# Designs tried in a protein design run: designed miniproteins, single chains, continued (2). Part 20

Each design is a single chain, and the fold is of that chain. pLDDT is the mean over its residues in the fold that is shown.

## One batch from the design tools (miniprotein)

Design m4709
Fold by ESMFold2-Fast:
Structure m4709 (fold): chain A 64 residues (1-64)
Amino acid sequence: EEELRRLLREKAGLSDAEIEEILELIRQGRGHQAAALLATRYGVSPEELLELAKLMKELAEKHS
């Protein structure tokens, strides 16, 4: 979780509130919506999104 928070802050430029929104979507099994927001609202590149997707999947599996 901490590594994902760090990357969202440093690479995507998200605020702490925006990071919590993304993490909550992932915890709820809404990882597809989280990825869509990162790509469309926050302008995360496809390459960066692939790196983030691995960590997002690990977080989702931990909360399943």
Scores: mean pLDDT 76

Design m4710
Fold by ESMFold2-Fast:
Structure m4710 (fold): chain A 56 residues (1-56)
Amino acid sequence: GPALQQEIEALEREAVRAALAGDGERAAELTYKVFELLGKPELGRQRAEAVRATYG
């Protein structure tokens, strides 16, 4: 619903800000939370690992 969409959008914005600040671990954690909320935790793990490799 709208509340879930707002939470996902907020987490995505925070993940981008963390990555740009050089905080790859925080960006990875926030990325995982987005995919967990979408019901795709396995994809979330893969995406979080990619974020850590790029920004951590």
Scores: mean pLDDT 86

Design m4711
Fold by ESMFold2-Fast:
Structure m4711 (fold): chain A 82 residues (1-82)
Amino acid sequence: MTEEELRELAERFAKLLEEYLKDIPGFKGVKSVEVRVEDGVPVITRLELEYDVPQPSEEARNAIATAVVKAHREVQEELEKR
């Protein structure tokens, strides 16, 4: 993959995560996403989120973990259809 393709994937992951996390109290958005290709699969290697609360709750942390899994599945399915 080119650096441009990796940037487009990072933007796609950010959009999916914003859609999945939009209803979490205090969530303000995705600040940054870093993506690398591991064994031919794009993987989020670094994720930074912005919150308007001093500490994310356990519920918010669980929602983030679930959102990351869903985002990886969605991106993988999109790539398999190409």
Scores: mean pLDDT 77

Design m4712
Fold by ESMFold2-Fast:
Structure m4712 (fold): chain A 94 residues (1-94)
Amino acid sequence: PTPAPLEPGTEIELEGRYRVFLDGELVAEGEGRVVVRVGEDTVTVTINGETTTLPSEAAEVAVDAAAGRVTVTIRLADGRVLTIEVELPASARA
């Protein structure tokens, strides 16, 4: 699947098993709700009610329907890449 760009004002809400990578290094993992909101020059990531706002240049989403996985890729202003993978539960596959 081809990644789609996320424009300012876009909000993505996902629930499932999440893994967060910073430049390919696993920095957070668990289960719950992940909300990604794209601003003009920032991205706000909320995981189970805990909110972090990061300076960002671009954000993209890729949906793998066959695997039940959504990947949000954020290019941070400092050049690092933040990747959030969420595996959707089987009951959420429509």
Scores: mean pLDDT 81

Design m4714
Fold by ESMFold2-Fast:
Structure m4714 (fold): chain A 126 residues (1-126)
Amino acid sequence: MLPKYRAKAPWVGFEDLPEYKNYQKELAKVDIEQLLSNLEKYTDAESWLQLGIILFDKKKYELAIEMFEKAIELDPNYAAAWFLLGMALFELEKYEEAIEYFKKAIELNPNYVDAKYMLELAEEKL
């Protein structure tokens, strides 16, 4: 997402960068249906978080939320899972809900700079 948004600025040719092309090729190879068919192999909160991140990067925000909820179910103190669930809600324009999750991430980790930044940004959207 970030390189594509940056391409809207005066800079051109971001899509010709080897790193961007390789990232897009690797991301395109991820078969979501095949990935979801093996959910039972993910037994720890970190694995569910990583699966959610992959789905988030593929812009499958509702599915990413389900994965982050599973990570939180296994480890309720996983501040990153609360933060990333808030990020997925923010992308779905559910700002009021996103605010609650960012606040929870900050409660678990008071030094979570990214969560504090996103909280302010989400509050500005209300």
Scores: mean pLDDT 74

Design m4715
Fold by ESMFold2-Fast:
Structure m4715 (fold): chain A 96 residues (1-96)
Amino acid sequence: DYFEEGLKAFEAGKYEEAIKYFEKVLKDEKASDELKAKAYYYIGLAYEKLGEYEKAEEYYQKAVLLEKDKKSKVFKESLEKMIELGVKRLKEAVLK
């Protein structure tokens, strides 16, 4: 199960390895949209841990757009992370 392997890598702090496993989930035609939305969310988290904030925001947006359950952790956390990173970008632009 590529999603479970991705979670193990993520919990171990191996964020680049985690992204590779979650990308395999996204390429799996048998994976549900719910599972793919979770994969997008965890790729976003992993990029954020790597300091890749623009990529993190992109993947959080993909998670929000694919997740149909607006009460889910994936939807709520991805939306909150998009707002957080957007506010950070605006603050950096104003303080320049």
Scores: mean pLDDT 86

Design m4717
Fold by ESMFold2-Fast:
Structure m4717 (fold): chain A 63 residues (1-63)
Amino acid sequence: LVGKIARAVHDFRETGPNTLPLRRGDVVEILEVLNDSAVRVRNLATGEEGIVLRLALEVIGEA
């Protein structure tokens, strides 16, 4: 997963500290796998980084 490009498959709202809100269709780079449910990503359009749920993402390619 680290170094992959992924797309948000639905809107993801901020749920706590260090989480990153996403809109459906946002493209992110996966920077770190934190656990089975959560990854740290960078939004490629905004440059913002934060934690999102893995189930909210669809891998679409390499970084």
Scores: mean pLDDT 79

Design m4718
Fold by ESMFold2-Fast:
Structure m4718 (fold): chain A 57 residues (1-57)
Amino acid sequence: SKAEELEDRYIEAFLAYRESSAEKRAEEIKRLVELGKELAKLVGNIVFSLDLAEQRL
């Protein structure tokens, strides 16, 4: 499903963020934030922790 595809992309982006150099960190964080927003929109209230995180973005 689209949610599963976004979850996979989020996991890949998170792993990239974990391995990123300082120079790439801001870029990887931005990607994680955008993917997190899309995931939160698709899964709605099921993922309360992501909804709370999105409020800080």
Scores: mean pLDDT 72

Design m4719
Fold by ESMFold2-Fast:
Structure m4719 (fold): chain A 73 residues (1-73)
Amino acid sequence: MLEELAERYRQMVEENPENALAWAHLALILEKLGKHEEAAEARKKAQELDPYVATLPDDEELLALGIEPRQFV
């Protein structure tokens, strides 16, 4: 349920706009939803906040399993 995950991560970045992890996961979810423009913007924000977060491993596996990545927070 990628739309629900995207909504949750939008909420997280609204509450904490400097949360690079939330921006990075939001970008991945948006890419899977086909919202490439929004995904690129979110990925850019994550990279600006913390370049290390852009290299997170296994995000694809977690999203494929439908696990809420917010558990990383």
Scores: mean pLDDT 68

Design m4720
Fold by ESMFold2-Fast:
Structure m4720 (fold): chain A 78 residues (1-78)
Amino acid sequence: GEMRERAIEEARRAIELAMEALKKAEGGKALALAIAAALKGIGGLALVHFRPEDEEANREALEDGRAGVELAEEALKL
């Protein structure tokens, strides 16, 4: 389904941006935001893996992935 595919894409993007933010982190706040972003992306991937046919789980995974992207982008601004 489209929701699951979008959730996987956003979760992967969150992890990729979090890894970049971790590499560039020069303080505790940036590090904490980057770790939080990675955890959101990983959590989203876990939801779509264990609940692939659950529309609500796939929607939650998409929202988690998007939140992870926002956290990583905030970390990269620091």
Scores: mean pLDDT 87

Design m4721
Fold by ESMFold2-Fast:
Structure m4721 (fold): chain A 57 residues (1-57)
Amino acid sequence: SLEDIELEINIGLIEIIRGIYRIEGKEEEAEKLDKIIEEIRASGSVELAEKKLKEIL
């Protein structure tokens, strides 16, 4: 569905930010994003994904 695509786009953006943190050696920050991604995937909520991405940016 369109909602599933929107969910994966938001998760993908968080994964890019997580990757940047790991390249920078910010492993604690990256691990917090791992937990956020897990929470988003468990919920299946686009609204939660958008909220979490806005909080990270």
Scores: mean pLDDT 88

Design m4722
Fold by ESMFold2-Fast:
Structure m4722 (fold): chain A 73 residues (1-73)
Amino acid sequence: MEEVVEAIVEAVSKVAPELAEGVRELLEELKKKGASIEELVDAAVEYIRENEEDEIRAAMAELAIAVILTVSK
């Protein structure tokens, strides 16, 4: 779980670094509430979509999350 949060935050920081801290705080709160890995991924993607005005950059961040999680297996 800690590794998943770090992997998601790292992926976001490479594409949209200004959103990385907000994503970290959101995921840490959800983790404390017992959220699953799928719920953490969905929450990060939703946060990016709501806070990133550039649709291409938002899509790149979503793809980066998917790639990092796949490589981390």
Scores: mean pLDDT 77

Design m4723
Fold by ESMFold2-Fast:
Structure m4723 (fold): chain A 61 residues (1-61)
Amino acid sequence: GAEEAEKARRAAEGVLQLLDDLGVDAPEARAHAEKGLELAEQGNGEEAMREVLKALEILGL
């Protein structure tokens, strides 16, 4: 629901902010986090969270 979408959106924003703050060049992780943000904005919290988790997996987190 909307709660899951908002949580996924915040998680995606957090990953993107972390990449920017650390200056990490990880284009695959960034692409997954950006896709997660887009899906969360569309209300698809489950798919958004899957994309965020994929970004974290790529980063070894």
Scores: mean pLDDT 84

Design m4724
Fold by ESMFold2-Fast:
Structure m4724 (fold): chain A 65 residues (1-65)
Amino acid sequence: MLSEEEAKEVSELGKKATEALEAGDRKTGEEYAQKAIELARKAGDEATALAIEAEFKKLMEELGL
């Protein structure tokens, strides 16, 4: 499971990914999302990694990216 520090880092990376996508920067958004997913997986939290991946894909579809 993610530590509080790791969970905060994942949340900050997710926020940066969302902000990049809303700005139309798909590449930067994908980089931040991938870092968040990788951090969750390295911490052994596959459920959180899958949730981040699903939410990011949905957001990209909603933004037409």
Scores: mean pLDDT 79

Design m4725
Fold by ESMFold2-Fast:
Structure m4725 (fold): chain A 56 residues (1-56)
Amino acid sequence: MIVVEGAPTPEQIRVARELTELAQKLIDQGVKPEEAAKKVKEEAKKRGVEVEVIID
């Protein structure tokens, strides 16, 4: 699960959804969950959004 810190704007919610889809795609392609989480955090930082990534 991806959680946006602070008071999320509609744009931040949309970005979090896109990052969740990215994480799912990476896992489907055989990327390890820990590696997928790191890539998602890197993309979030590039977009100026702080997120906490939890992969069940």
Scores: mean pLDDT 70

Design m4726
Fold by ESMFold2-Fast:
Structure m4726 (fold): chain A 78 residues (1-78)
Amino acid sequence: MEEKIKEIVDRLMERTGMSPEELKKLFEDIGEAFEAMVRALNKLAGLSELSPEDQRALEIFKKNLEIVKKYLEEKEKE
């Protein structure tokens, strides 16, 4: 899975022409927006807390986002 994430990031950099720093900032902003959206959807459903399934999905998303950020940091130094 991590190798596929790296391939996606590489393709995104090539297609957008964005620097690793610009992409890292974009992914950080997307991550914050996604978390806010998940929380907003749970509030709309009348839930005061994230469901266990939503918590797990958010944790997996955050883990994958950290892999992306680490890879972009490595790319900045190459």
Scores: mean pLDDT 76

Design m4727
Fold by ESMFold2-Fast:
Structure m4727 (fold): chain A 68 residues (1-68)
Amino acid sequence: MTDEEIRKKLEEIRELLLAGKDEEAEKLAKELGLDEKEILAFKGAVAQRQGKEEEAQEYAEKILKLLE
């Protein structure tokens, strides 16, 4: 997979998350080779931008648990 293809896939993941299609976004992210921390960080960032504070906090907590 080229850098250009990775960039396009990352944009697709962002669009899916903004549309509330979290399951589709997660599948695409896993196909791209993102680890669990990267997927959670992406979801958290999108949730934060949408003002979904509780969801963003849940993703942050999950990332912290993975660091233990």
Scores: mean pLDDT 76

Design m4728
Fold by ESMFold2-Fast:
Structure m4728 (fold): chain A 83 residues (1-83)
Amino acid sequence: DEAAKYLQEKAPDLVKKVEELVKEAGDAAKQGDYKKAAELLKQASKLAQQIADLVKDNPDAKKLAEQGAKVALQLAEIAEKKA
């Protein structure tokens, strides 16, 4: 996907940090720490929104990053309800 490739090219450090936060959130949820999972997913959502702002010159890449931010926030809300 050209949009995903553009995100990696323009914001590699932020994309890596989002991937790390999502992985840590999954690990926390696996251990039953849904509070920590929710906080990590909220951080991932905020960074994904920053990526969207950085790639505003590419509408498809911006939309992909915004969708990622929305999904992360929805997963955080689900995790908070389990905590």
Scores: mean pLDDT 86

Design m4729
Fold by ESMFold2-Fast:
Structure m4729 (fold): chain A 82 residues (1-82)
Amino acid sequence: MAVAEALRAAGVRPGDRVVVYTPEDLREEVLAAAAELGVTVEALTSNPEEAARLLETSPYPLVVVTRGPDGRVRAAVVPPLP
């Protein structure tokens, strides 16, 4: 699954606990990929303001999962703010 590959490439590992920002149409695929990888999704949002709040308030890293204009799925891990 492209989402699981993107998560692995971003450095997400089994046992990790994350919060996720992703478009609504990728939500089910992200949850399935996280379950496959043994990753706990503590919160998931498709709202950029809520994602910004989670980045500031969550003790867990924010994983941003997006689809580019070429249809390819990308993921990036943003560590918690100090």
Scores: mean pLDDT 81

Design m4730
Fold by ESMFold2-Fast:
Structure m4730 (fold): chain A 85 residues (1-85)
Amino acid sequence: SEFEKLAENILKLAEEASKADGFERDVYLALLTMQLAVALNIVKRGGSKEELEILKKTLERLKQHPDPEIRALAEFFLKELEKLS
């Protein structure tokens, strides 16, 4: 599905951000944040149960990431997602 592709892109952006430094890292973190916000907005505006579960699993995976900034983003979006329950 398109949402599964979005989730895959989110994971790829997290890996690119974790490998990058300086300005390139800031760009990847900004893109990651934007894609996470898009995914959350899809779920918030009437996404399917399947889309909710995909986003939740993606965020739980990012919460285990070795990069502390990526973990912080995952925790923020997980808390926002929990508010919708």
Scores: mean pLDDT 87

Design m4731
Fold by ESMFold2-Fast:
Structure m4731 (fold): chain A 88 residues (1-88)
Amino acid sequence: SENLALTYLLAAISYLNQGKYDEAIKFAEEAIKLGNEDQRALAYYVLGLAYYKQGKLDEAIKYFEKAISLAPNNKRAQELLKKLKDEK
């Protein structure tokens, strides 16, 4: 259900903003399973941010690349991906 995917996505964003990165990851993974392409793109971006905050740079790169492949106009994901590749 797209409505359920949106609920999980909003929960993931809320947990991310609270610094609860493991919870953000779990809810973003559920949003990916149930969501449309736009919801999946944003959920991959949330995964990338959560892994980045945990210092898991390879996972962060992987999920930012997935987010950009689905939503090329995500400038923040593009900037973070460039920074991560330059810092690795």
Scores: mean pLDDT 87

Design m4732
Fold by ESMFold2-Fast:
Structure m4732 (fold): chain A 60 residues (1-60)
Amino acid sequence: SDKEKLISEAIKLLLEGRYEEGKKLLIEAGFSEELADEIVKLIKEGKYEEAIEKIINFLN
């Protein structure tokens, strides 16, 4: 789905350190600004598993 493509691209951008672009795609995928900021913060802190759990919880 388009939502899955946006999330996949967001994750790639976030892992490349392109945080503002990755955050924008998370918001376009339907994430709140607060949740997108939490995910970005976790990625910056190297807490990748916690970031992925937040994404999965949003989708389920």
Scores: mean pLDDT 87

Design m4733
Fold by ESMFold2-Fast:
Structure m4733 (fold): chain A 65 residues (1-65)
Amino acid sequence: VTIEEALELLEKVLKILEEKGTVPEELEKEAIKMLKELFGFTEEVAREIIRDVEKLKELINLLKS
């Protein structure tokens, strides 16, 4: 998994979360796995980030730097 692939997936998750208020289970699982593999986050921390619009935006901005 590359940072560019991670950024694309996280931006997709953010868009769905902002538009629908919830993320499909399969997409959530994929994003959690990616955050664990790239950054060493625990499953709990990764899940908190992808369910919180502000935290997810902050992570995306950091990855763009």
Scores: mean pLDDT 82

Design m4735
Fold by ESMFold2-Fast:
Formats: C-alpha cells, sequence, structure tokens
Structure m4735 (fold): chain A 96 residues (1-96)
C-alpha cells in the first residue's frame, strides 16, 4: 500500500475483515479455518506496522476470493487455506 494509511485504520480494516471471515467459516462448520484466521489476525496485530496489517488483510481477502470462486472440491480448498493461514501465522509470529 502507498496511500499513507494510519496503523489504526489498517488495524480496523484487518479486524473487520478477519472477524467477517471467522463468522463465515464457523457458520460452515470450518472451525479449524476460523481458528487459523484468528491466529493470523492476532499475530499481525503484534507485528504492528500499517503496511504489514494491510498486506495481511489483502492476503485474507485473496484467500476468501479463492474459496468463493474455486472450481476445486471444497475439502481441497479448505486444506489449502488452512495450510496457507498457518504458514502466514508462523511467519508473522517469528517476526513479532
Amino acid sequence: SLTGVSREEALAYLRRLADQLIEEFEKEGWTEVAEAVRRVRDAAERSGDPYTLLAVAMHLATLHAIYKNSTKPKEEVKKWIVEELERLADLLEARA
């Protein structure tokens, strides 16, 4: 992001998007995916800079778009999303 967004605005955007995804995945019974989103949200909040927060939010939006538009079996998409979210959480936690 090149827009000079404040950390507070970036954090609010990430939280709103992450919470929306958590609710949607929990409603589908995808508890493991919802928990992985919570881990990513919490880890990103600790890393702190506005561009990291926006990058994480954009990544979550991309994973959601893949989930909604994928022609692959839902079970394959679910596994891939969990693995990507866990990888992202681990990366963020290692740099916090």
Scores: mean pLDDT 83

Design m4736
Fold by ESMFold2-Fast:
Structure m4736 (fold): chain A 61 residues (1-61)
Amino acid sequence: GSIDDLTEEEKKVLDLLRKGLSNEEIAQKLGISVGTVKKLVDRILEKLGVKNRLEAVAASV
């Protein structure tokens, strides 16, 4: 998968991950639950074919 496979919501989450925000900070900023952020992060990792959030940020540079 690639960044082009991400939804608009997943792209917003990825941009906030690049800024170093925690799941709680992303949830507060987007007005969603921490559980929803975790699911979106898991989807981003799956679509990018990476193992963790640091690799997701690196793959998006």
Scores: mean pLDDT 82

Design m4737
Fold by ESMFold2-Fast:
Structure m4737 (fold): chain A 78 residues (1-78)
Amino acid sequence: MDLYLVKVTVAKEKAKENLEKITKKAEELGGELVAVHETDDTVDIYVKLPSEEAAKKLAEFASSLEGTLDVKIIRVPP
């Protein structure tokens, strides 16, 4: 089973709000929050998901949120 990682980059002013929404959506999709990395201007949120379909759904959701700057889906090979 391949793991999928979704990296969401959000503006720091929206980071708290978007982190809560993304974490809740990830849990609904069978995923979980892996890491949060803060910089001066942005926050990178990393979520692992059990399938490509779940990763795409999370990426679509995250892209719809105000303050989201970038979303990447990363396939983690076995």
Scores: mean pLDDT 83

Design m4738
Fold by ESMFold2-Fast:
Structure m4738 (fold): chain A 80 residues (1-80)
Amino acid sequence: SPVEALRELLEAIETETDPEKIRQVAEKHLPHLDPETRRLVLRLLDNIVDAYKQGNFGLADRYRDELRALLRAAIEELEK
C-alpha cells in the first residue's frame, strides 16, 4: 500500500539518524510511491547526504524536516 510505504519511511526518518539507513528504507518502498513523490523523496535524501558530507548538520536537519513534512502531507492526501 502507498500509505503503508509512506508511514514506514516517515517512522524511519523520526527514529533513524543515519541518512543511508533512511535511504535503504526509501529504496524498498520506491515502487509503491507515485512518480512525483518518489522524485521529491530522492532529491531530499540526496540533499541530506550531501549536507552530512559537508559537515553541515543544521542544513541536514532542515532537509529532514522538509522530508518529514512532505511525507505527512502525502499520507493525509491518500487518506481522504
Scores: mean pLDDT 79

Design m4739
Fold by ESMFold2-Fast:
Structure m4739 (fold): chain A 69 residues (1-69)
Amino acid sequence: MVKLLGVYDSIEEAIELAKKSDYKYALPIETEDGKYEVYGSNDLEELVQLKLSYVREGKPLKSAQIIKK
């Protein structure tokens, strides 16, 4: 199950949280206002589907990289 871990103003803070999370995978997504939403899951496919859901909703999705521990 995907969980929102936090929303951060910098990619550096988002990546640090992603690496320290208890989830195997994490995805920081840059939002339209330049913030970063960090999502965690133990299933890579769940994060891929989440990324695709942002595209389907027409949200401006800039570079989003799934971080693996």
Scores: mean pLDDT 73

Design m4740
Fold by ESMFold2-Fast:
Structure m4740 (fold): chain A 87 residues (1-87)
Amino acid sequence: SNEEALAAAVRSAIEEELRRAGLSLDEATLEEIARETARRLAATADPLEAARIFVEGVKRALRLARGDPAAREAAIAAVDAAFAASS
C-alpha cells in the first residue's frame, strides 16, 4: 500500500539520521515510529504540516536513542497501546 511504501521510506530516512548522529534504535521501535509517521503523513495534504510531522518523527527517534526519559515513557505508552489493540 502507499502507507507501507511511505513507512519504508520514512524508516530509511530516520535510520540515516540516527547513523549521522552515531545512534541506533531497535528494529521494532524504528518500525513503530516509521509507521506512525507515515500514517500521519498520509492523512495530510499540507506540505508544511507534512514537514512538521516528519521532523517530529526524527526528533522522537533521536530522543529515544539518547535515552530521554520523556521520550521513553511516550514510546512505552505507544507500544502498550499497540499491543493491547493487537490482542
Scores: mean pLDDT 79

Design m4741
Fold by ESMFold2-Fast:
Structure m4741 (fold): chain A 76 residues (1-76)
Amino acid sequence: SLEEKLKEYEEKLKKAKTDEEKARAYFEMGKVYFELGKYEEAIEYYEKALELLPEDDPLRVEAERNLAEARALLGL
């Protein structure tokens, strides 16, 4: 379930040793919130991921697209 996926990523976040590991956990949590239709929470977690991702990480492109989509769905 999506709820079980959130718990799994919360545990990965607790075990994360690097900013990149934390960023990936935040990104995956953002995706789960997006799938749940919880766009405000999806935005929060995508922003947390972007804060920790290196400038040249290709995951930034996906996170920014997903962030923009969530904002658009909220009329932002």
Scores: mean pLDDT 87

Design m4742
Fold by ESMFold2-Fast:
Structure m4742 (fold): chain A 56 residues (1-56)
Amino acid sequence: SEAEAKAALIALGVAGLAALPAATPADVEAARARLAAAPDVAEAQRILHAELARVA
């Protein structure tokens, strides 16, 4: 389902972000909150790309 796909994207995305050397716990929690608020997978993916670019 869309909800399951979104949950999987958030779990994998947050894990990937947390693995980056420059990522702080605050970055990870802010990203998790923004991803959880996204209405669909497409917006969650755009948010994840922006968070990854911000930390990288």
Scores: mean pLDDT 81

Design m4743
Fold by ESMFold2-Fast:
Structure m4743 (fold): chain A 72 residues (1-72)
Amino acid sequence: SLRKRAEELVELGEEYRKQGKNLLAAMLYDAAGRLYEQAGDYDSAARAYRRAAELSTGELRDGLLRRAEELE
């Protein structure tokens, strides 16, 4: 399912974040957020986008934060 795949991407993102691979972790959180949106789980999508934004800068960070805010 989309939700299960999104959850697996969040878990993988947390693992890479713990390894200091912040760019890869951000990409995985962003991908998870998109899958949660497709599944209609807007609360989980917003959380994933906020986590991606914490590891991002500039326009990418701003876009992720705006996306998360729109879902809340």
Scores: mean pLDDT 88

Design m4744
Fold by ESMFold2-Fast:
Structure m4744 (fold): chain A 65 residues (1-65)
Amino acid sequence: MSLEELAERAREAVEEARRRAEEEGDKQTIKDAENLLKAVEEALKSGDAVTVRVALAEAERLIRE
């Protein structure tokens, strides 16, 4: 999987986590999702695939909670 494909999956997971948090009124999870999105964009610019992968896993965890 390319870094760009990994970042796109991470962005989709973050958007889903934020959407669910908004429906539940969970302000903390909304902020966490926004921070993860920033981390993905910064990691993509620096070519840091490890950070993008960690952000994807974190976003998927937020969706499950």
Scores: mean pLDDT 81

Design m4745
Fold by ESMFold2-Fast:
Structure m4745 (fold): chain A 57 residues (1-57)
Amino acid sequence: MKPERRTVEFEAASQAEAGALLRKIRDEAEKQGYTLTRARFEGAPGGPLRLTVEFEK
């Protein structure tokens, strides 16, 4: 069977909030049988950060 991948996007007001969200997302994914494989932080200067997280099952 091929691995199942999911991508989830969230917004965070700061790098600290992005880190906290990443931990929460990771814990929820592990509970659903997914493993966090990649996390990406992206955003405009002075604006909110966008957190993109990839999981594999």
Scores: mean pLDDT 75

